# Designed miniproteins, single chains, part 28

Each design is a single chain, and the fold is of that chain. pLDDT is the mean over its residues in the fold that is shown.

## One batch from the design tools (miniprotein)

Design m1016
Fold by ESMFold2-Fast:
Structure m1016 (fold): chain A 74 residues (1-74)
Amino acid sequence: SRARAEEVRRLAARADEAAAAGDYEEAARLALEMARVGSPEEAAAALGAAALAYRKLGDEERAAELEEKARELA
């Protein structure tokens, strides 16, 4: 669980860097990876972050799908 939490933290830092650079495609990819490796609560937050990144990319359908998945996990 500690190794998992550390991996989630590393992915979060990389996602923040990508978003700060305006690379929302990379930010979304990293957020989806966080959702895959995290706890259900961490996955819900990560899916929400991925949805926001997809909205920045103009992909409203993908964003809505991820928001629904996040809501089901929260």
Scores: mean pLDDT 85

Design m1017
Fold by ESMFold2-Fast:
Structure m1017 (fold): chain A 71 residues (1-71)
Amino acid sequence: MITDAEINLGLADIYRALGLLFKKQGKYEEALETFEKARDLYEQSGPAAAPALADIRRDIEEVKKEIEKKK
């Protein structure tokens, strides 16, 4: 049976993939919003999400740097 934590992890993975797609297209603001949604879902998914949470936090920081460069 799928748990709530597993559902949150799966949804977070979908949002992360979408955020990576926006980042690849240079849509950094949309990527940031999407990655923040993924981060929140990973944080709700418990210890199993720790590696993915580390990755998404890195992706968020990289996107923030790109947004800062465009100012």
Scores: mean pLDDT 80

Design m1018
Fold by ESMFold2-Fast:
Structure m1018 (fold): chain A 82 residues (1-82)
Amino acid sequence: REELLERLRELLRRGEELLKELEEINAPEWLIEEARLTVEFARETIERLERGELSELQALLHLAMVSSGVFLVERQLKRLKE
């Protein structure tokens, strides 16, 4: 459980950094919104996990979704820099 929380907090931090960078470079609105939604979902998942509202399976599924969101946003940001 603590390991899942640590991974989610790291993904939240990465997502927040990505969102800031996207806003600074005036990225397309749709991409900024994708990053914002990913950050919000990560934050909500952490809160629910801390409250014990998620089973282990649900926590793993949420972790997978957050990880995928961060990865896709990072990929799109990299494409904008090229």
Scores: mean pLDDT 85

Design m1019
Fold by ESMFold2-Fast:
Structure m1019 (fold): chain A 101 residues (1-101)
Amino acid sequence: MEEIKKKIEEIKKRIETLLDSLFGVAETWARLQGDEEKLAEVRRLYEEAREKIKKSNDPKEMVEILKETVERLYELGVIPHAVYEDFKKQIEEIEKEIEKL
């Protein structure tokens, strides 16, 4: 039980780190596009995801929030395809770690 709690905390930290990295990429691309509305949307999506993950104690819920955020930012056109594929791969690795809990 204590070992599982520690693993959940490590997974949460990894998800939070990936969310921060994702935001950095999306904000940069929105700025390069000169689209103030997209930039505002990127910031709203980041803050929403960050708050949901912070309040969650379920690693499955946390990874689904990250996954949905990646998809929404990709649909918004603020993430290059190669970056999208890299984040999807990292999310799959986290999902495998959660299955081992």
Scores: mean pLDDT 86

Design m1020
Fold by ESMFold2-Fast:
Structure m1020 (fold): chain A 62 residues (1-62)
Amino acid sequence: SALETIAEAIRMAMRGRAPEEVIREAAELARRGDLDKALELAREHVPPEVADAIERHVRDVS
């Protein structure tokens, strides 16, 4: 599904930049369709250019 693809993209972007529990929370938010909260959480832990890439991906598949 589109939401699972977005969740996996967020997980990959945050890997090595955030604790595993935070990564799981962001992915779960994305799987539930709470994309705004998932992106807010990701933005706290990845560089702005990476967060912008995730947001564009979300726009492309939603």
Scores: mean pLDDT 79

Design m1021
Fold by ESMFold2-Fast:
Structure m1021 (fold): chain A 70 residues (1-70)
Amino acid sequence: SELKKEIEKIFEEAKKRIEEGEDIKKVFDETLSKVLELLDKVKDPKEFEELKKLIEELGEELQEIADKAK
């Protein structure tokens, strides 16, 4: 899925930004905004659930990185 690749790219960039010392709240707010915009384009319920699960998993990983960066 092209949307899956775009979501993964958004979270990889967010991880890099946190590791480079950008403001954690700003990175989370911008990342959430971007993934919600992509999710709003999804009309298939199965694709929506798959992408939602991916976002939850990647969001948890990003939170762990942010907690270590404090």
Scores: mean pLDDT 82

Design m1022
Fold by ESMFold2-Fast:
Structure m1022 (fold): chain A 55 residues (1-55)
Amino acid sequence: SRAREEERREIARKIGEALRVIGDAIQKILDEKLKEEEQEKIFKEANEKALEILK
């Protein structure tokens, strides 16, 4: 069904976007000499944003 294919594509798009957000956060932490508290904040914000995308 075309409707099911569109739904699967939308789910895949959301997963891809969420993974990109997390990947970008990891890359930023690796590229910058940040304090542990700042790293934890970046991870928390990335996780919250990823969860919002997956809704």
Scores: mean pLDDT 80

Design m1023
Fold by ESMFold2-Fast:
Structure m1023 (fold): chain A 105 residues (1-105)
Amino acid sequence: SLEEQKKYLEEELKKDPKNAAALAQLGELLYKLGEYEEAIEYYEKALELDPKYRALLLTRMAKAYYEAGDYEKAIEYAKEALSIDPENEEAKEILEEAEKKLAAL
């Protein structure tokens, strides 16, 4: 279950609170549960700890901000992800959709 996956990741984080992979995975799980604001908090913690995941985590944060309705932050993070990986199709899609949403407000 998603609850068992969450419990497993929480136990791993008790053993190693600076496990960037576990923090990112818990963020992804919360995103899947629709808890976008909590997902963003875990992505931010993972992003601060391990720069090798920076491009991936920036894209995930852009996606979570978009789903939370914060289109300005979604654009900011998607552009930063694209500055690292210009070929990132997911980041391009989030950027386009967030810009459309912001223009419609």
Scores: mean pLDDT 86

Design m1024
Fold by ESMFold2-Fast:
Structure m1024 (fold): chain A 75 residues (1-75)
Amino acid sequence: NGEEDLKEGKKAFEAGDYEKAIEYFTKSYEQFLKEGNLKNAAISLNNVSRAYLKLGDIEKAEKYFNESLKLLKSL
């Protein structure tokens, strides 16, 4: 479920495993979108952005941050 994937993503992020964090945050995002939970979908996508920033992938970090903001504005 989206909440469990979000928690696993946060654990991976805290452990410095940013690739694994992206995997879980992306799964969380997809599940929250299917549920119509746009707020938590945006939070998950923001966390994808943060993990990419930690990996030095600034272009992907910016892309997912902007998508997160767009989703929040749709609320």
Scores: mean pLDDT 88

Design m1025
Fold by ESMFold2-Fast:
Structure m1025 (fold): chain A 89 residues (1-89)
Amino acid sequence: SVEELLEKARELADEFIAASRAGDVETAQKKGEELAKVLKQLREAGHPRVPTLAAAIAIQLVGEALENDDEETRDKLIEMAKKVIEAAK
């Protein structure tokens, strides 16, 4: 169960980052919400790597967001990064 959740978190993180790079805010928000739920489940199960994984995702997402010329897209991607970090705390 925990191993399945960890694998799902990695898969969702990849999808979240890819959507963010593409500027697909709707897909990024959907995948980010799914990732946040899985990270919360891993956190509740006591998995020690959740804060580190969330921080790595947030750093990459903020980097991608800062390269966007659209302010609304940047703001939404940054808010999703915050949500992912919050789920891991």
Scores: mean pLDDT 75

Design m1026
Fold by ESMFold2-Fast:
Structure m1026 (fold): chain A 66 residues (1-66)
Amino acid sequence: DAALEEAKRLLEKAKEAYKAGDFETAKRYAQQAASLAHRLGERAAELLLEALKVWIAAQYKWPYEE
């Protein structure tokens, strides 16, 4: 599923940006991953939750745990 793979790619980009301290880029990719995961529905629910966790961690600059 190309859409699911794209959502996973965006989440990985968000995590990489977060680890690099680029919180604005991390939030941007996390929002894109969350939006796509939301559109995909139940099969992407865990991906949506992970994207939201990255966004919150980037917004508040807190340690991130999966």
Scores: mean pLDDT 81

Design m1027
Fold by ESMFold2-Fast:
Structure m1027 (fold): chain A 69 residues (1-69)
Amino acid sequence: SEAEEYLKKAEEAVKKGDKVAAAKYASQALREAIKNNDEKLIKRAIEILRKAGLPEVVIELALKEAKEG
């Protein structure tokens, strides 16, 4: 799925230390996972956002935007 492709890119960005790219791809994965109601992919995207260094309030905002978008 598109969400899984974005998650893979986000994990690769985390390994390379590119936190900006990791957050971008994980946010895109989160949006796609929410559209598909895939709870496992939603959880994985949130975990990557945390690994990318996003504070919890920013992750909550990303969840809100993904549900409304």
Scores: mean pLDDT 82

Design m1028
Fold by ESMFold2-Fast:
Structure m1028 (fold): chain A 78 residues (1-78)
Amino acid sequence: SALERLEELAREAEERGIEEAAEYLRKAIEALKAGDIEKAKKYASQAVELLVEAGLVDLAREAADAANEAIEEVLEKL
């Protein structure tokens, strides 16, 4: 699932030393589980920005894609 992909990306960000990005991805996951789309978007955007600043552009793109997919999945269930 897209949520499982976000959890995987959070672990990879943490392994690469970008703990703040991992924290924001986990906050986005919790917001998605709560159905809070606005918070999910904000936290995911913050994580993506941190990954780009760290030079992890491919991870940033994957995080953005996974977050968008997870948001769509949550909206379909509402």
Scores: mean pLDDT 87

Design m1029
Fold by ESMFold2-Fast:
Structure m1029 (fold): chain A 66 residues (1-66)
Amino acid sequence: MVTIKASGLSIESAIGIALAGMGVKGGKAKLIGDGSVKIEGDFSKEEAEELVNGAEQAGGKAELDY
């Protein structure tokens, strides 16, 4: 199970990243507020990297926790 924490996003971008994470099998997302989102799931390394890159391209920052 991988946890992705993203911050520094607009509310719209945070929702977009949350929906992308939930689209992965077993993905769960929680909006924390102030443009922050937590996503948990059985992501592959490629899927986790795509979510991190998506958040960073949206002007945010993301961290992976295994």
Scores: mean pLDDT 76

Design m1030
Fold by ESMFold2-Fast:
Order: structure tokens, then C-alpha cells, then sequence
Structure m1030 (fold): chain A 65 residues (1-65)
């Protein structure tokens, strides 16, 4: 059912947003500590992956509205 599917997608978005926020905090902490570019690049890659997944889920919700 459409409404039930939207609720599931919203729950997944909340989980991914929390994970994204955690990685953003980690990136900022590592940058402040002077971490190497390779370490920062790895965290950035993870952030981009999570952002892409969030955008896909948001698009699915828009289609279901």
C-alpha cells in the first residue's frame, strides 16, 4: 500500500540522514586534526554515496505522493 511504503521510505531516509550526519561530523573532526588527504577522501566518498541514496529515496516518495 502507498502510505505504508512511504512510511518505510521515510524511516530509511531518517536512518541514512543520521549516518550522513555522523560521517560529516567525522570528516570535520579529521580535518580539524590535520588528517591525511587519503583519509579525508575516503570519508567524502562515503558521504557522496549516502547523499545519492537519500536523493533516490526522496524521489521515490515524490512519485508515491
Amino acid sequence: KKEEEIKKLKTEIERLQAELDRYVDEFNALAEAGAEKSTLDAVIARIRELQQRLNELKEKIEKLK
Scores: mean pLDDT 83

Design m1033
Fold by ESMFold2-Fast:
Structure m1033 (fold): chain A 70 residues (1-70)
Amino acid sequence: SAAGDGLLGATKHMKEKGATEEEIEGGIEGVRSLAELGAISEEEAERLIEAIRNKDFDTAIEIAKEIAER
């Protein structure tokens, strides 16, 4: 999916370059917006947001891959 591909790119970038607090907040807002649009499920959004907040970008990347493969 386009949403999953976008999330995969963003989460990989956060891992490789490091994420600022502003980038983390923007990422969380983006994930919430995708759930509001129905592009991802609320459960997928909550899992992604938790991983991003915890700076667990490996888990965030795996979740984004699962979404991209749909």
Scores: mean pLDDT 83

Design m1034
Fold by ESMFold2-Fast:
Structure m1034 (fold): chain A 88 residues (1-88)
Amino acid sequence: SVDEEVGRWMKEFVERGASKEELIAEIRRLLEQLGVDPETIDRYIKRLEQIDNRSKLLEAYVLLKRALLEGMPPEEVVARLDKFFDAV
């Protein structure tokens, strides 16, 4: 299930002790895989770099992993990330 796959990926990042830089690099890769344009990716990465709360960064990662599993179009990914950033 989507929840089982997301849980497994979160566990892998937590258990590996992944750095903020590694998590942001993986988020960039996910945005590229989801077809988000490079200029929008750069804007989001700059905003993520300002977030010191690891749980909030993991929330963004989980959102993008679910989007990839569900085949979410890039315009919907952008709309969901904009709402995520409005809540941070």
Scores: mean pLDDT 79

Design m1035
Fold by ESMFold2-Fast:
Structure m1035 (fold): chain A 66 residues (1-66)
Amino acid sequence: GREARLAELQRRIDELHENMKKVDEEIKKAQAAGDKEKVSKLRNEGLRLIGEILRAIGDMIDVELA
């Protein structure tokens, strides 16, 4: 059913938000350590996670409009 699909997409979005929070915490640790290379890598990972969240939101909108 639609409700089951929306629940799956919401779970995915929640997981991606949790991953983003973890990446943000690791960025702060890397900044405190002065590790510029790690900060850059983690920022790129954060941007990738934002892209995945936007795709999941798009999928959720498609399900709602169907």
Scores: mean pLDDT 85

Design m1036
Fold by ESMFold2-Fast:
Structure m1036 (fold): chain A 71 residues (1-71)
Amino acid sequence: SEGQQVRDYALRLLREGRYEEAIAVAETAARNFEGRGDKEGKSLALEALGEAYEAMGRLEKAKEYRRRAEE
């Protein structure tokens, strides 16, 4: 799915230390999926945001995005 492709790409950026790019990709995708009513895509993009913030040590921010992904 498109959501899985976004998550995979964001995870690759995180492995390369490109945290700001991973966040930008996942944020843009989450907004696009929300605008289209794609709940699964939005969930996967929010999971990617949670993983990005966790990689940066922003644990509270990561928790917020993981919670939103479960909606």
Scores: mean pLDDT 85

Design m1038
Fold by ESMFold2-Fast:
Structure m1038 (fold): chain A 64 residues (1-64)
Amino acid sequence: AVEALRAFVDDVVTLVRDGYITPEEGLRAVERAADLALSRGLVTPEQARELVEEARRRLEEVER
């Protein structure tokens, strides 16, 4: 589950880098995916938080 979410983050970062979506849209997509996984018991709250923080850092790097 965590590995699938990390792959999703990679895809989102690629979409932002290629200009298909904004960094804000990308971060929202990751937040929604993490919340869904958490609600389904697929990840822990700590794993969800770490995933969102990782996505935020990577998306900030792409924009700057």
Scores: mean pLDDT 81

Design m1039
Fold by ESMFold2-Fast:
Structure m1039 (fold): chain A 67 residues (1-67)
Amino acid sequence: PPSEEELEKEIKKAMVRITAGILLSEGYPKEVVDEALEEALKKIDEGEEVTPSDVVKLAEELIEKKK
């Protein structure tokens, strides 16, 4: 059975995946959303707190970085 910390990470991962799906439906570029999702998941695995709003910010930062 997972620890409380592992369960919380899984919930956070599910939330950021849902957010990524919403961004795709809103017309964000797939490459940007995929990169933002991967970075968010990596941060969660490293013990960082990541919220849905952080995923949006990561996607926006990636758009700025690419152009």
Scores: mean pLDDT 79

Design m1040
Fold by ESMFold2-Fast:
Structure m1040 (fold): chain A 94 residues (1-94)
Amino acid sequence: REEVIKRLSEALKKYDKDGDGKLDIIETAQAINFILGSDEALNDLLGLTPEELKEFLEKFDKDGDGTLDLAELRDLLNSLGFNLSQKEVEEAAK
């Protein structure tokens, strides 16, 4: 659990280039692959093509702006079984 939060913090620091707490679809895929430990981990885990992975990630973009905020990112990670609270995601984003 602590390891997942640490990796999430590192991923947000690395891929949230403008520091606004939002990741685009590509940055989101990169952040999750970083958390899972390889460049293709999410694709391997879900068995999706790059196109299907993009569509999967876009389902979590609730406002359709092309970016995932911390709440949408948490919902995505929880769909993968991470069971993170809002507080844990917000602490990772510090």
Scores: mean pLDDT 71

Design m1041
Fold by ESMFold2-Fast:
Structure m1041 (fold): chain A 63 residues (1-63)
Amino acid sequence: SEEEKLKRARELALKRAEEFAKLYESHGGTAKVTQLSENRYVAEAELDGKVLKVEFDGSLFLL
């Protein structure tokens, strides 16, 4: 169903944001994941004085 597709897309977006955060934390950085909307997450990471922000949108994972 469309509802199941949307749910899986959102779950995948969150999973990707968390994987990004974990990658930076594993290298001694800091990271946080923030939900911006129902389908949008931002991962903000800091490593060696550099800050990266990456947005993960569930719409990118729709089939």
Scores: mean pLDDT 81

Design m1042
Fold by ESMFold2-Fast:
Structure m1042 (fold): chain A 61 residues (1-61)
Amino acid sequence: SSSLQQAKQIISDVGGDSPLENQIDAITQTAQQLVDQGVLSPQQGQDIVNDFTAKFNEMLS
């Protein structure tokens, strides 16, 4: 599996375990940590955060 696919799974799991009000913040923080660790590029981290944010905004609307 690609590191990108593994990172997406980790971020998704962290978001799902967080209270609803904190899900976006938890996802954003986890993506930033993976970027800082060199697992994701900054662009890949931003793309993942944007994708999950869009999905959660759809769920809330």
Scores: mean pLDDT 73

Design m1043
Fold by ESMFold2-Fast:
Structure m1043 (fold): chain A 82 residues (1-82)
Amino acid sequence: SEEIDKEVKAALAEIYMAIGKLDAQRGDYEGAAESFKKAAEIAKPYDPQLAADAYRQLAEVYEKMGKTEEAEKWRQKAEDLA
């Protein structure tokens, strides 16, 4: 059913969040950013709070990469969604 599909997608988004956090911990900021973007895309239609969390993590990763303007854009997306 569509509801089961949403639950599976929510679980997948959480997996990408975990991968992103692990990559960021290892200093793989590019890999972390990719995983957080995937988490946000998957979560956004079904779990806007999880998508907002993904955007906040993405902003932190861009900040660590020295991309302050990009980080601010992702923070704004998180605030607009939460």
Scores: mean pLDDT 86

Design m1044
Fold by ESMFold2-Fast:
Order: sequence, then C-alpha cells, then structure tokens
Structure m1044 (fold): chain A 120 residues (1-120)
Amino acid sequence: MEARLRLEVDPADPRRVRLEGYSTDDKLLGKAEFEVRPGEEQEKEAEFVAEDPYYRITVKLKVKYTADGKVEAELKVTGEGSRPEIEERVDRLAQVLRDLLEGLGFTIKKEEKTVKRIPA
C-alpha cells in the first residue's frame, strides 16, 4: 500500500489558520493551529511526518500573514528512504500540497524538495 499525506488548510476564519495532515485511510496524523491577525506580520511553522519501515517523509510548512492581509507559504518536503521510489513520492506529495495551498489562496514563495538515500 502506498503512503499518502493530505494537507488541509482552513482560512475561513481570518484570525485562524488550521493545518491538518491525513493518511491514505483519512486518519488524522497531525494538526497545527495558528492565530493570524490582520495588519500584523506573523510566521508559524508546522511539521508533519509520514513514516514506514522503508520511508520517512517530513513536510515542513511555514505560513506567513502579511500586513496587507495576504497569506504566504514556504514548503519543504524531505524524503529519506532505502528505495528508489522515494524521489517520486516526494515529488508527488510536494505537487499535491502546492496545488492544495494555492487553491486555498496561499502564495507559494519557496518550495524545497530534498531526497536522502539511506543504505538498506
């Protein structure tokens, strides 16, 4: 079975941003809540980890609220694993997360992908 992380962001309350990560079975893996105030610049980080015996994928998301009321994101996806499929998994996850964040009104200011091959 393939591990997949889904990230949901709810900016419906302009004072709160909720980040949630889900497994392929729609089980909640983690959540982070940020209180964001209009007119103030704030930076918050969330980290989600999906792990099995062969792979560890860490998603690090920085969210910034600008003084003019815009929401910006920096996305880092790091994959560690002993199998060659880790690169494809990192690429797919980063693309899904980028599309989701942009669909929710975030501007992606930086995207970083890192893959580390761990000897078996």
Scores: mean pLDDT 65

Design m1045
Fold by ESMFold2-Fast:
Structure m1045 (fold): chain A 117 residues (1-117)
Amino acid sequence: MPAPATVPDARAVVLVMDAAGRMHGFVGPPAATYAEMQALLAAGYRLAGLVAFATTPAGLAAARALVDAAVAAMREQGLEPRVTESRLDGRTVLAVAADVPDAATGRGASELRAEAL
């Protein structure tokens, strides 16, 4: 059953890295972002981060489900996911970033948390 077109009450950005270390991003509603994330992971991309925001309780539930899926995928890839939750202008913002556990200084992807875009 195709989902009906509706006004999005949540949006998400997924960031993935290819084998050459180049960053790619996808922006969409949580369900579309989840589908794209799964397709990119199946194609051999590595999940680098996810940011989602929600303005409604239903949108927040969808955003949290997407964050949980991203955390599980990062752990399956041997990454250390870090999740932050904040409120900005009446919106709930969820952010997930992956740290490289084998990094000698413990840095790596943690710098993407500050200046990801």
Scores: mean pLDDT 72

Design m1046
Fold by ESMFold2-Fast:
Structure m1046 (fold): chain A 60 residues (1-60)
Amino acid sequence: SEQLLKEGEELGEEMAEVMGLDPELMRSLARSAIEYYLAQSEEKAQQLVEKMRELIEALR
């Protein structure tokens, strides 16, 4: 879904910021990974988004 893709992009940017990586590159990579999983299983795409959020929280 578009909502899931947008959420992934935002989390990718946030993850890049906390890890000191390029935010545009991480946004693009996160979007591509979510698109890949969405083609196979929406549940897997949702799990990826949730894992990204968990990682960001763990780095705080």
Scores: mean pLDDT 81

Design m1047
Fold by ESMFold2-Fast:
Structure m1047 (fold): chain A 62 residues (1-62)
Amino acid sequence: MSEEELEREVELALALMKGEIAKKAGDYKEAAEYYRKAAELAEELGEEELAEELRKKAEELE
């Protein structure tokens, strides 16, 4: 596995964590932003199903 792929996986995990924290805090717009970022990272990693799920979660928070 390349270092770039590992970095994207870490960024994806952090974005998901920050999105969940924002959602629990009631910051739905910030949560949506983090879920969109996570979706982009998932797409870059070839995780298309996860990316679609994360985009839907972001839309639900708007």
Scores: mean pLDDT 81

Design m1048
Fold by ESMFold2-Fast:
Structure m1048 (fold): chain A 79 residues (1-79)
Amino acid sequence: MEELRKEAEEHLKKGREALKAGDYDTAIKHFERAVELAREADPTDARPYAELAAVYWHKGDEEKALEYIRKAEEARGLP
């Protein structure tokens, strides 16, 4: 579990760096990988979903952004 957590953190970091640089496609790939790793290590970790929502919002894809906001809230146990 520790290795998966560390890999998820690295992907979250790289995704955020890509998002900050405006490289939305690279950010999405890193955050999607972080989702996979987090699901295995800690399925309540909503951060990858929240980050994906932010990327899609910046891309102008409001439908996908709202979908990921919902997934993030479900992971946190929020309504």
Scores: mean pLDDT 80

Design m1049
Fold by ESMFold2-Fast:
Structure m1049 (fold): chain A 89 residues (1-89)
Amino acid sequence: AKEKLEEAKKLLEEAKEAAEKGDIEKAVELIEKAAELLEETGTFEGEILASLLRMVVGIIKASEKIDEKELVKILDILIKKVEELIEEL
């Protein structure tokens, strides 16, 4: 379980870096991979975090213009939530 959470965190950190560089397509791909790993943990908290990530991706795909700075802030919050979950297990 912890290994999948640590891998998901790493993917979200890479997604944040991609977003900071303006590579939104790469950020979305990494977020989707992180959501899949969080779902695979089988934890209630992992399922909630995965759902939030999928919602963020849905909003990005539906948006005509993306605020890269706001996406970076959202990813930072979600990375911290995954980190908190790792520490509680």
Scores: mean pLDDT 82

Design m1050
Fold by ESMFold2-Fast:
Structure m1050 (fold): chain A 71 residues (1-71)
Amino acid sequence: GVKQELLKTIGEILRLIGEKFDLELKKKKLLKEGKASEEELKEIEEEIKKLDKKIEELKKKMKELSEELDK
């Protein structure tokens, strides 16, 4: 049902937010240790950007499912 799909979508969003948080922590640690290569930082930033796009897509799906549930 729509409610089950909504809950699964929320769970997937939370998982991706967790992955993004881990990448941001990794970036912060590398910067603090002064061992960050420009290439490694770019790779982390690209991964974060990819996760942001996926999270945005899932948030749109969540909104659509929420609107369907409210009908």
Scores: mean pLDDT 83

Design m1051
Fold by ESMFold2-Fast:
Structure m1051 (fold): chain A 56 residues (1-56)
Amino acid sequence: MKEAIELAKAGNFKEALKLAKELIKEGRIDDALEVAKILKEKGADDEVLELAKAVK
């Protein structure tokens, strides 16, 4: 979780997305949503959409 958040804040959207997908696989949906929120705030709309698809 913290690592994915820090990567998203640093602008490393690809790595943040990768870790957030692993959180979804682990059933840690709340943690993945926190990463998605930061990605959205940073304007990483493509990565936010990719996470939304992974949840559903």
Scores: mean pLDDT 78

Design m1052
Fold by ESMFold2-Fast:
Structure m1052 (fold): chain A 60 residues (1-60)
Amino acid sequence: MSAEELREKALKLIEEGRKEGRIPEELNDVGVELALLDPEAAREIGKKVKELMKELGLKL
């Protein structure tokens, strides 16, 4: 999977998480793989995950 595909998958998982009120299990694996291919994109996704965690009342 390319860095672009991983980034799109991570964004989709974040939206699914927002709808379901949870952090999807696959998001961690996607984030790790994205960080190996594109650290900047992974950092952007990490910020969005932290925002989702705050919205859901989860600890960072």
Scores: mean pLDDT 78

